Designed miniproteins, single chains, continued (4). Designs and how they scored, part 54

Each design is a single chain, and the fold is of that chain. pLDDT is the mean over its residues in the fold that is shown.

## One batch from the design tools (miniprotein)

Design m13864
Fold by ESMFold2-Fast:
Structure m13864 (fold): chain A 85 residues (1-85)
Amino acid sequence: SAAEEAAERARREIEETLEALKARESLSVGEAIGYVLRGVGAVVEAYLSSLKAGESREVAREAAESLREPFEELVRLGLERADAA
């Protein structure tokens, strides 16, 4: 489905962002914010792309919610790497 395809694209983007984060020993606060915002953008895009493709709000929400675990890992690692933590 279009929602599954949108979720898969977003998951790949979050995973690529996580790989970039894992390569860093530390981040500035600004860099950490940038990584978190990229993750937020991926989740929002999965939702909006699903709606634009004609999926219901319920299906679009489920696509976005499927990204919760990789998104939470991204936030956790970003905060762990931040200089202000």
Scores: mean pLDDT 86

Design m13865
Fold by ESMFold2-Fast:
Structure m13865 (fold): chain A 80 residues (1-80)
Amino acid sequence: SDRENAIISLKLQKKYAEENLPESDAKEVVAVLNEAIDRLEQGASVEDVVSYIEKKAETLSEPAAELLKQLALTIRNMLK
């Protein structure tokens, strides 16, 4: 399902951030992705969660912001 695929993508991206970003950026990305995963598991729509990620990306500095923007775009493309 779209929700299951989105959850898998978010979990993979959380791992990527922890392994590849500076510690402060990784912590910010992980916090956003943990909230996004929790919302999906609680029944939120994939569209609402993608919008949440995009909104959070606007509040963060690079490279965290760019990672979240690209992730949101990837998930939107999965829904087409």
Scores: mean pLDDT 86

Design m13866
Fold by ESMFold2-Fast:
Structure m13866 (fold): chain A 53 residues (1-53)
Amino acid sequence: SVKLELQILMYDIVIGSLDYLAKKSPKYKDIYNKDIEHVKQVKKELENQLKKS
């Protein structure tokens, strides 16, 4: 569905933003990397829902 496709796109933007912050703030890199992995897991679940739609 279009709604799931838009949500996946928004999660891609979030991942890119967190990656940028990890590069700009190496002191907090591990925290941002953990957040990135969490967002990637949520995105994967949405992609699986899209494939079943």
Scores: mean pLDDT 82

Design m13867
Fold by ESMFold2-Fast:
Structure m13867 (fold): chain A 81 residues (1-81)
Amino acid sequence: SLLERIEQLLAELSKLDPEVAKIVRKLVEQALEALKRGDRLEAEISVGMILIVGGVEKVAGQDEVARIALEIARLLEELLK
């Protein structure tokens, strides 16, 4: 499932950068909780925050961390469809 793929990516992210993984996991949990309530806007805001984290990490030269964070955001966007 998409959720299992997100959990796998979060585990990979935690091995590379546990601090970034903690932030992204909290945003994933917030997006999923918002989606359960039917709050699409709150879910989209959480996804947007993950995109910002990925962008910051890419600028910092953390290409693999950025790649994983951006893939998590993409999978969350797929859940919003």
Scores: mean pLDDT 89

Design m13868
Fold by ESMFold2-Fast:
Structure m13868 (fold): chain A 63 residues (1-63)
Amino acid sequence: SLEDEIIERLVKEGGLSREQAEAIIKTAKSLSPAGRELLARLAVRDGGVSEETGRKLVELGLE
């Protein structure tokens, strides 16, 4: 699933635990579109994850 892809990417690229990655996904789902874009940019810039991982975080709000 998209969620499982993002969890794996956050763990491998961001150095997060699986529990932290799951919490980030739950948070992203509760945010506005602008909030998800900000979260994605922070994850890429400061969290060390790829631009693709950031894009997938924004996409969580489109279901």
Scores: mean pLDDT 80

Design m13869
Fold by ESMFold2-Fast:
Structure m13869 (fold): chain A 66 residues (1-66)
Amino acid sequence: MTVILGTVGLSEEEAEAAAELIKREGGADRVEVVHAETVEEASRQGLALHRETGAPAVGAGRKSLE
């Protein structure tokens, strides 16, 4: 199953770590990472990909960790 991961303010390394966690803990076969500067942008891009692929979308943001 493919999962869409929207990231806000995360580095490439942080986004890759989050994607790896979703693959290992969430049982996803593939994670599609979308980098965005705002939660609104991440939500919009995630929803668009969800409509195109049928994959569930989740979000992760640097602001939530700091």
Scores: mean pLDDT 71

Design m13870
Fold by ESMFold2-Fast:
Structure m13870 (fold): chain A 71 residues (1-71)
Amino acid sequence: MSVEERFLLASAAGVALAADPSAEPEVLKIVRDFLEGKISLGEALRRLAELAGLSPSELTRRARARAAALR
């Protein structure tokens, strides 16, 4: 797994938590399932988008903006 994929996932999780802080346990489960190889990056981003009430493309756009700021 690349450093870029990790930054994208962390940024996407941050977007989801900003939208709904009460979803933290579910966000952490999605991140853990991805890190354990149970789901793909695309599936993790899709689930995080659903929790945030965003489309996967909108979540990815916001996550990439946050990831770019960290680099």
Scores: mean pLDDT 79

Design m13871
Fold by ESMFold2-Fast:
Structure m13871 (fold): chain A 86 residues (1-86)
Amino acid sequence: SSAARGARTLAGVRAAEAEEVYANGEEIIAELQAAADEYKKKGEELKAAGNEKEAALAYNGAQSAQRGRENAEKILAERKRKEEEE
């Protein structure tokens, strides 16, 4: 599943880069959420079709994107707390 693999790799790279999250964090969160939703949808379709191995790869991609989104959200939440700390 080259499409799911490629998107997962991109999401993983973005999640690893805190500097980019600080610069474009809301866009990164939206992209990671969209990637997670797409992977989950594909995983459900593949599982319904009986393609267990492909479904597992798609779910793994969704989990990776969700973890990246969660990490980016934490980074942005900490920044927002500092901005609103008055």
Scores: mean pLDDT 70

Design m13872
Fold by ESMFold2-Fast:
Structure m13872 (fold): chain A 64 residues (1-64)
Amino acid sequence: GSDTAVLGVLTGAYNAGNADRQTLADSILRGSGPQGRDTGLRAQQAILSGSNTTEGLKLAGAAL
């Protein structure tokens, strides 16, 4: 949906060094809604840990 386009923009900004990891993680969690909450939390933790950002972004896409 439209949230996937927002995720793309935020991911692009993060990769370009224009947004921090915390901002990306918080946006994903807020965008996941009640149905995607558990997956959104997993995505946020994966991104914040720094050890599995790619998997975190995949989980975010599933949560949005």
Scores: mean pLDDT 61

Design m13873
Fold by ESMFold2-Fast:
Structure m13873 (fold): chain A 80 residues (1-80)
Amino acid sequence: APPSMETLVAGVRQLIEELAPAELREELLALVDALSTRYRDDPEKLAQELERLATLLLRRDVAGLRALIAEHAPEIAQVT
């Protein structure tokens, strides 16, 4: 991945560790891995999805985080 993408992925993982509810932390980390796998050939879409996740974390939008996990549940199951 480009350095900017690696920085974005690392930043989102840190936000999950600091801001995510404990019960969602594992699923959200798996989501980051799933998104990185799904969009490896589409870095702009990966960046958009990671920025969406970061926004939900910064806003403490637990309902939004749960909805995002549910949206990507099949991809999460493949990487878990």
Scores: mean pLDDT 80

Design m13874
Fold by ESMFold2-Fast:
Structure m13874 (fold): chain A 55 residues (1-55)
Amino acid sequence: SESDRLTAQIMGLLDQIDRLSDQLAASTDPEEKARLQQEIQRLTQELFGLAEQLS
């Protein structure tokens, strides 16, 4: 179903954000940190959009 598909996408985004957050915490390179922060922000925005569709 569409709900099952959306749930799977949300789970995938949460896993990706978690991995990027770990990389951000471990990084000492300012440019890498900036790129990781931007990517996390974009994925988080996508996550909120998908979560809204489930409610």
Scores: mean pLDDT 86

Design m13875
Fold by ESMFold2-Fast:
Structure m13875 (fold): chain A 93 residues (1-93)
Amino acid sequence: SKEEELKKHMSEAMQHAGEARKKALEGDGEGAEKYLKQGIYHVDKALKLDPDNEDLKKAKKYLELGLKKVKEGDYEGAAKYAQKAIEYILKAY
């Protein structure tokens, strides 16, 4: 169902954001980038199913900010934004 697909993509986005945070805290910028991109992919899929969801829009913005921080070498900043994205995905449930 649409609801099951939405929850699946939200769950995947949250899981990948959590892995991105872990990789960033370990100093693994390549791993953090990979998981942030996967999180963005799943938030985008969720937004196609629920395009007016402001919490999912905020989650996407924080994942994109996390990705920017990884590219700048600011892994603590990346981990912080990944955690913010998780908080907004949880609010979207």
Scores: mean pLDDT 93

Design m13876
Fold by ESMFold2-Fast:
Structure m13876 (fold): chain A 70 residues (1-70)
Amino acid sequence: MEKLLEKRTKRLAELLERAVAGEISPAEAAALNPELSVARVSELIRRVRAGADVEELARETAEELLEKVL
């Protein structure tokens, strides 16, 4: 689980950084990570723009997604 969590956290952080920068749309971000809905990606982008730390938010989201499957 630890390696999978780390890999997913890194991927989500990169995805959120690109989405916040406007390089990809929320729909494109959701397509690259099918575990996330467009609505969820939009919420994460909003939270980052409101001052949430990208790495921390990505880790929390990755943990939530892994626990939801278990």
Scores: mean pLDDT 76

Design m13877
Fold by ESMFold2-Fast:
Structure m13877 (fold): chain A 68 residues (1-68)
Amino acid sequence: GPEMGAQAVLDGGRAAGVLDTAMTAREHALAAARAGHSAGASAFWDLSQVVGDTRLTARQYAEIAAGL
């Protein structure tokens, strides 16, 4: 559900060390993937299809994911 997506986004951002860094969802997905966090990478990639090129922190993307 949306809560699981939001948690994956937060965990991915934390694993990549970019929890409070503003980037596109695609850039966050790549950072999470490089950190070895496949669930976070997938969640950010899915968000990139919805939010486009908006630059937000992992915390802000988690709020969006929780609202879906």
Scores: mean pLDDT 84

Design m13878
Fold by ESMFold2-Fast:
Structure m13878 (fold): chain A 67 residues (1-67)
Amino acid sequence: SIKKKIEELVDEIIENTEYDDHEKINKKMEEFIKKLKEEGYKPEEIQKISDELITEIQNRFEEKKKE
């Protein structure tokens, strides 16, 4: 399912990328979006998925922060 793919990508980004490495995060997101387009997802579905992905990445990085 798409939710599972989002979770897997978020986990990969959180484990392998620094929060402030915007270039690397954006590159991973762009590659994921490219794959969705190749799989035939509609632009409106891709927008919704992108929004969910950004929210999940933000939430997971906040949880991972030390203090």
Scores: mean pLDDT 77

Design m13879
Fold by ESMFold2-Fast:
Structure m13879 (fold): chain A 88 residues (1-88)
Amino acid sequence: GVSKEQLLRAIGLALRAIGLIIDAELLLKQGKNPELAKEAIRLAEEARRLAMRVLTDDSLSDEQAQRLLREADRLLEEAERLLKKAKE
């Protein structure tokens, strides 16, 4: 199965994704750069999905989990970049 280290990383990435979604939803309510906020939500939701797969799929190898978490991290970095731009 997935190592404890990868499970802890998945928890961290899932929480980070939730925080970004909340921040982006607040920006949408303000009407500020709605297209950037929507794209950030989409990327963060995909990252959360990948992290949740690592947490819930007992069939994954550590190498498969590591690849999913690296993709989640890249998606979250892009979402954070878009949210920073939306706040400007």
Scores: mean pLDDT 89

Design m13880
Fold by ESMFold2-Fast:
Structure m13880 (fold): chain A 78 residues (1-78)
Amino acid sequence: DDYELGRSAARVALPLGPEVAVRASISLTKEMAQTKGPDSALQVGRGAADALREAGWDEAARRVLEETQRIVQQYQQS
């Protein structure tokens, strides 16, 4: 499940801090957009953002969601 993949990636990065977790989540979302398409990227981004929010990192979660939306929009027209 792409959503659970996003959650897991963010959770693994949590001990490294919010900046690393955001960068890792965005990198994975971009890779999923390129390899599986925008729907998979959206699920990964949502999963990662939810995991960051659950950790109390609301700003990090917001950044991931905003960038996920940009990535999805970019690839929906391809």
Scores: mean pLDDT 85

Design m13881
Fold by ESMFold2-Fast:
Structure m13881 (fold): chain A 94 residues (1-94)
Amino acid sequence: DVDKRRAAMTQSQRNVAKYMDQLNKIQNDPSPPSDDKYTQILTIQSNIYKQRGLDKASSYYLQGSKNVSTNQQLSQKYSQQGDKIIVDEIQKRK
């Protein structure tokens, strides 16, 4: 039961679920890749990891989002730094 599962979630889990739904909607959008679309993806990832207490990863995704239109290489570098923190955190929790 979807409603019962949602009622059992903490506010943080509900916020993450909302951001994951937004991310999925953008990723499944059939429109071609754009700077606006990539900025939205990085902003949502920043919000997801902030809710999960991964503040440093969230900060890197936020910096990435600010650089999408002005410096695409710097934006990608920040996104990769965020990804590395997430991978390291997943490995640490195993």
Scores: mean pLDDT 77

Design m13882
Fold by ESMFold2-Fast:
Structure m13882 (fold): chain A 81 residues (1-81)
Amino acid sequence: APSMAEQFRAMLEDMYERLKNDFENKKVPLEKLIERIEKAIEMLSSLEEEFRDRDPEVAAAAREMRERLEKLKEEAKKELE
C-alpha cells in the first residue's frame, strides 16, 4: 500500500495541476485564483508545522508544494499588471 506521505504528495499534485490549469486557461478571475492559492499556502504552512515532528516526509511534501504555489501566485500577480 502507498505510504501516507505518498498519498499526500499525490493529492497535492492533483491540487496543483487544477490550479495551474485554471491559471493557464483563464477560467477563473486572477484575483479569485490568487485568493485560492493563498488559502492553499496557509493550509500547507499549518500542515508543515503540525507534521514537522510527527511525520517529516509529510511536512517536507507540504513545504515543497507551498514553495511551488508561492511561485504560481507570483506568476498570477504578474498577469494582473
Scores: mean pLDDT 84

Design m13883
Fold by ESMFold2-Fast:
Structure m13883 (fold): chain A 62 residues (1-62)
Amino acid sequence: SAGDAGALGAIGAVKAGASAEGAGRLSAQLTNGDVEAGVRAGEAAKAGDREKAREYAELASQ
């Protein structure tokens, strides 16, 4: 799903050392530009909350 793709992008970016903002931008890009939800997904990924990151990425894709 687009939510899974967005969450995986954010999680991967965080593991690679990206900031929450950088991870959020990647998530928003994968979900066609809901930047606010993407940033929240990035923040959740950086906090280690993968389920919440997935939920926000799914919201961004809708």
Scores: mean pLDDT 68

Design m13884
Fold by ESMFold2-Fast:
Structure m13884 (fold): chain A 77 residues (1-77)
Amino acid sequence: SAAQREKQLQKLFLEGGISVQLAMLNILDPDVAKKVEKAVKENDIEELKKIAKDSKDPTVKSLINSIAENVEQLQKL
């Protein structure tokens, strides 16, 4: 159905977005990227938010919060 195709496209878009965001984070802060990647694999949104709060770099913080939002949206599909 059209609804099933729309959900599949949204899933691919969100998964692609997370992949790009993780690659960007790895360039900015590889140690933080390792922790974020683990939390993403575990679908641990609370841990993602904690890592973001503990970050002092506003770009890194913003990127992790965006990753958390994308993970949350994937869980709702």
Scores: mean pLDDT 89

Design m13885
Fold by ESMFold2-Fast:
Structure m13885 (fold): chain A 94 residues (1-94)
Amino acid sequence: SATEEIIKILEETIKKAKELLEQKKYDEAARVILEGLKKIREIAEKNNDKELVELIDKMIEAAEKALAEKDPRGRETMVRTLLHELEILLKKLK
């Protein structure tokens, strides 16, 4: 199902982002999150889940802001906040 595909992408994205955060690779972590969110958005849009599309669009904007952030500590904070939001979404979908 669409929900199962989204859950799988979300779990894989969270796992990879956590690994990159442990390595202090905040730019790569933000990029992995952005790529995962774009895949989830595509599935949500094809399934006419407008509420999920709107939520994911907000998270995509935040991920793009994290990538544009020049201060490494600011970027770390933004990435950690995004990761927490992804974990909340995962819990809501399970």
Scores: mean pLDDT 89

Design m13886
Fold by ESMFold2-Fast:
Structure m13886 (fold): chain A 95 residues (1-95)
Amino acid sequence: SELTKAASHASASAILGAGAYAEGKIAAKKLEEIDKELAEEALKKAEEAAKKINELARRAIEDPSTAEEDLEKAAEISNETLEFLEKLVKEGEEK
């Protein structure tokens, strides 16, 4: 059913959002003793990404016809967030 497919895609998006937030916390913890401002930037980016991904997960349930597109967008935000966090950690460590 369309609702079952939407629920599956929404669950996948929710997992991506939780993952982005968890990675943001890990990055912030690595940066907190090096550069507090970079640590705060990592958390802020992860929180914004998780919020957007959760909105996409909600949209997938509310409009099942967009569920696949919502998951694709969630994956893009997740990948961009992970790349951003990796770059921040690297910049902090090279200081």
Scores: mean pLDDT 85

Design m13887
Fold by ESMFold2-Fast:
Structure m13887 (fold): chain A 72 residues (1-72)
Amino acid sequence: SEENKKKAKEYLEKIVKRLKEEEERSEPLDVEVNPNLKDPLTLEFVELARTKTLEAIERIEKEMLEEIEKEK
């Protein structure tokens, strides 16, 4: 039913928001905690990993929304 779809979407939005907020709390990277982050290659790798994690969250959100739309 549409009511079930709406509830599922609201629940998904709450989870996705929490996951994104947890990733955003990792910014900026604290170089004082890990001095190796001062190495440009290490910093670039960590930033790439974070970017891929956020992209993965967005892909999962999209896939779950499509699945909810298929459900009655």
Scores: mean pLDDT 70

Design m13888
Fold by ESMFold2-Fast:
Structure m13888 (fold): chain A 87 residues (1-87)
Amino acid sequence: SEEERNEAVVARFEERARALEPLIEANAPAMAEAAAKGDLSVLSPEQWRTLAEIYRLMAEALEFAGREELAARYRARAEEFRRLAAE
């Protein structure tokens, strides 16, 4: 059913979100400071990867909500952040 499919999608999303929690907790203070200063170039590769995964999850949530155009923008930004992490 649609309800069973929706539950499966939410469960997978929550599993991925939970995997990101320790990375967000470790990196959020430095990321927030960089954002407040308007200079993200000081972020470490781990912080860029963390930001990329946050944007990827946002893209998946927006895609699930039927916001395909907005999801594509978040996905493109996630790929940009991954590229910055890889140098």
Scores: mean pLDDT 79

Design m13889
Fold by ESMFold2-Fast:
Structure m13889 (fold): chain A 89 residues (1-89)
Amino acid sequence: MEAVEKAKEEARRLILEAIGRASQGRAGTLEEGVALVADAYRALEEAYRKAAENPEHAYSAQGLKGMAAWLRGRRDALDAELAAAKAAA
């Protein structure tokens, strides 16, 4: 599952970049940080969805689909939290 491993590496890079910006005391807004994390979840979701479509992964297809659905739910939750924060400001 090379595509999943590449997506994990990309997700790790995006999350570390968000943390690195915050640790410098010059991080972007809440919106910038949430956007980087949302992009990480999107990359993982797409990779797991594509892996589930590969016939070689038939024995794991249900688990791969479940992971993609869970990642979608996490992204939707982040979008809802960001929308609530903007409405409260």
Scores: mean pLDDT 71

Design m13890
Fold by ESMFold2-Fast:
Structure m13890 (fold): chain A 94 residues (1-94)
Amino acid sequence: MPTPEEVLEELRRNGLEALRTLAEALGFSEAQIEEMVARFEERSREAIERLRREGEKRGWSTEELAQAARVELARILAEVLAEHGVGLRIPPPA
C-alpha cells in the first residue's frame, strides 16, 4: 500500500509533468518552462507539507488527502501559468 507521503509525492510529480507538457504545447521557451517548473516545485512542496500535516491531524483517509492535493496542485498550476500570461477564460454563456 502506498503511504500518504508517496501518494502526495506522486501527485506532485504528475502536476509537474503536466505543467511542463502544457507549457511546451503553448510554445514557451525552455528558459520560461524552467522558471515555471521552479515556481511550481516551490509552491507544491509547501502545499504538500501543509496537506500532510492537516490530513494527519484531521484523520483524513488517503483518498481524502489525494482529493485535497489534486485540487491544491491544480490551483497552483493555474496560478503559475497565469503569472506567465495564460489566462483562464469563462466559457461564453449558453
Scores: mean pLDDT 78

Design m13891
Fold by ESMFold2-Fast:
Structure m13891 (fold): chain A 84 residues (1-84)
Amino acid sequence: MDVLVSVLVRGSPEALPASVQAVVDALESVGAKPTVQQLDATTALVSAVVPESKLEEVKKAMEEGKQKALAAGADQVTTTITPL
């Protein structure tokens, strides 16, 4: 079965591109093809559909991705996993 991984990134407009890229890089590292939607100047949503078999890899990659996004200046990174 597939799952939807949704990552909400919040930060200053100056920090947001680098923070979003950290999340995108983390998801791409596990073979996902993320899409990015900028919701406003300080908020972006990164989404990817992944096989359930890759969930553990996604969780591990996202822990590193979250830390890199916060280091890049994100104020908040929230990951939600939804079964499809």
Scores: mean pLDDT 84

Design m13892
Fold by ESMFold2-Fast:
Structure m13892 (fold): chain A 68 residues (1-68)
Amino acid sequence: MLSEDEILALLMEALSGASAEEAAALVRAFNEFMRTRDPAARARFRELAIAMGLPEARVEAVLAQLEA
């Protein structure tokens, strides 16, 4: 499980280059995935995080940890 600090750091990194709408979409997709474990929510979070400038490998590593 990721610590609250690790999740916050990832979100802050994405937010520093993102619009308010992009930030809200990322947080929404993340919360949906955490509650439902839906593959569609996982895919939306991944796509948004990469679009916001996070490296694909880092996003995949984070998702793998969240799934464990």
Scores: mean pLDDT 72

Design m13893
Fold by ESMFold2-Fast:
Structure m13893 (fold): chain A 89 residues (1-89)
Amino acid sequence: TVVTRQLAAGPATTVTLSVTATVEGAKDLTVTLLVQNASGEVLGESTTIHNVAAPGPDASKAPREVTLTGTVTLSGPVDASTVASAGVT
């Protein structure tokens, strides 16, 4: 399932964003983080792969919520019109 979240970014040279996904069993999830200004110009993008392990033998096998992070270094200054968005696949 694709989950997208958009946040206004303040002054920063690096942006970190967290997304929540529901996972059953072991799964590799990719977090894509994109930072754009009001004109749609890309100031930074990153792709982070998270290897979510299967639950341990004593843990519940039901679907569970996991929090995943992506981090991107920006190529230029940010202002109040800058938007950070993260998707998970």
Scores: mean pLDDT 71

Design m13894
Fold by ESMFold2-Fast:
Structure m13894 (fold): chain A 55 residues (1-55)
Amino acid sequence: SPVDRLRTEMLDLARETADRIAALEAAGDTDGVRRIRDDYGATMDRMMAEIRALE
């Protein structure tokens, strides 16, 4: 279903984002971490809104 597809995409994005944040933190890139966190939050909010629209 479209909802199951979005849930899978959200799980994949969470994993990829966690790995990217860990790499940036190891590099001491605090600004990069903040930007990735902000982008992730905005994307998740959009995906959640799409799920709600689909019921």
Scores: mean pLDDT 86

Design m13895
Fold by ESMFold2-Fast:
Structure m13895 (fold): chain A 68 residues (1-68)
Amino acid sequence: AQAAADAIGDAHLPVIRWTREIIERLEKEFPDAPDDVILTAVSEATRALVAGASREEAYKTAIDVLKK
């Protein structure tokens, strides 16, 4: 069951779900951005989140990458 898998990663599984959600949002907001640039932005945002940043701070990190 999916709920049983969540018990393994109190950080890991929420990060995977968040990564999917942020990709979808970034693709909607930046439809002209290439997939590799979006993946780079998501990677940097995920790194910030793992380092203790808030979801808003992580999202701003992704936007900063895409603005270049």
Scores: mean pLDDT 71

Design m13896
Fold by ESMFold2-Fast:
Structure m13896 (fold): chain A 56 residues (1-56)
Amino acid sequence: SSLQKELERKQVVSGLLQIALNTAKELPSVSDEEVAQIQQALNDIQKEVDKLAAQL
């Protein structure tokens, strides 16, 4: 279904954002504000994943 494909794509993006967040936290050149922005993006995509998963 289209919802299943969208869920799969958003799960991949969520995983990539988690890697980006972990990497950003280890880099001294990345500010706390920039880390918080990546955290917000991850939270937003995770909410979308939860919403789509509830429909399947």
Scores: mean pLDDT 87

Design m13897
Fold by ESMFold2-Fast:
Structure m13897 (fold): chain A 64 residues (1-64)
Amino acid sequence: MDAELLERAKAGDAATLAGLVIRGIGHELDGDYEAAARDYRLAIEADPSMESARRKLKEVEEKI
């Protein structure tokens, strides 16, 4: 599941990377900050230069 998404994002699948961030935002809207943090960490692991995901991770970690 998540490992497959991470591998696709690492391979340069921008749609999969965007999907991880969008899923994280969905969890934030539901108040599930732990699930949001997990999705943002996967996005950062796939693309460490993704500042938006790093910023979002920092925001949700403050709420855990």
Scores: mean pLDDT 76

Design m13898
Fold by ESMFold2-Fast:
Structure m13898 (fold): chain A 77 residues (1-77)
Amino acid sequence: APITIEVVDKKSVQVKAGETVTFTFTADIAPGDELTLVVVHNGEIVARKTSNQPTVTVTVTAPEDGTFTAVLYKATP
């Protein structure tokens, strides 16, 4: 396949409404790799960021009490 996608890291945090959380992930990357950080709140995607750098940071604010789950994906050509 021309592209391989894998999960390289995952974090979950319990939050209260109005709480702001910053997720910072680091991963080893090679030229041509992309990192994508996806943040889910209570089953809904609330943020998505793609980077060709080894560090990805996303800041999110909770609309309601619940859980943020942040998943880091790596895409390799």
Scores: mean pLDDT 85

Design m13899
Fold by ESMFold2-Fast:
Structure m13899 (fold): chain A 84 residues (1-84)
Amino acid sequence: MEELIEELNKRARELLAEFDAQGKILEGVGVALQLIGLATSAERVPEELIRAAAEALVALARDPESEAAREALERYSAAIAAAE
C-alpha cells in the first residue's frame, strides 16, 4: 500500500497542474484533492475506492470531455457512496 500511496500523491499533484493547463481546474481540483486525501489516509480506505479514484483522475487528465472520463467519475462516485 505504501507504494500506491506514494504514486497517488505524486500523480494527484501532477494532475493539478495538468487540469489548470486544460482549463478544467474546478473539476480536476475536486478529484485531485479527494485523491490526495485518500492517499494520505489509504490505510483506512478500501483499495477498490483508491483504484476508482485513480482511474477517474487519469481519465480526466487525458480527455475531460470524453465519455470514458464521465464514466470513470460515475464509478468513482459510486465507490465513494459504497465506502461511506
Scores: mean pLDDT 63

Design m13900
Fold by ESMFold2-Fast:
Structure m13900 (fold): chain A 64 residues (1-64)
Amino acid sequence: MTKEELKEALLEAADRNGGVLTAEQVYEILKKYKPSLEIAERITEAVLKGNGVVTKEQLEEALS
């Protein structure tokens, strides 16, 4: 699985949800795609900094 595939999945989910994802929605996607620990940690950190919500922009930054 590539970082680009995970990024597309997260951004599409955010677009359907008004540009944001909850921690639960993010974790469901991470569970499906099973990225590397480093990538999973960066995304989880973004969610924690957002108090359980992450924006499309923050997801793009975490995956850059």
Scores: mean pLDDT 80

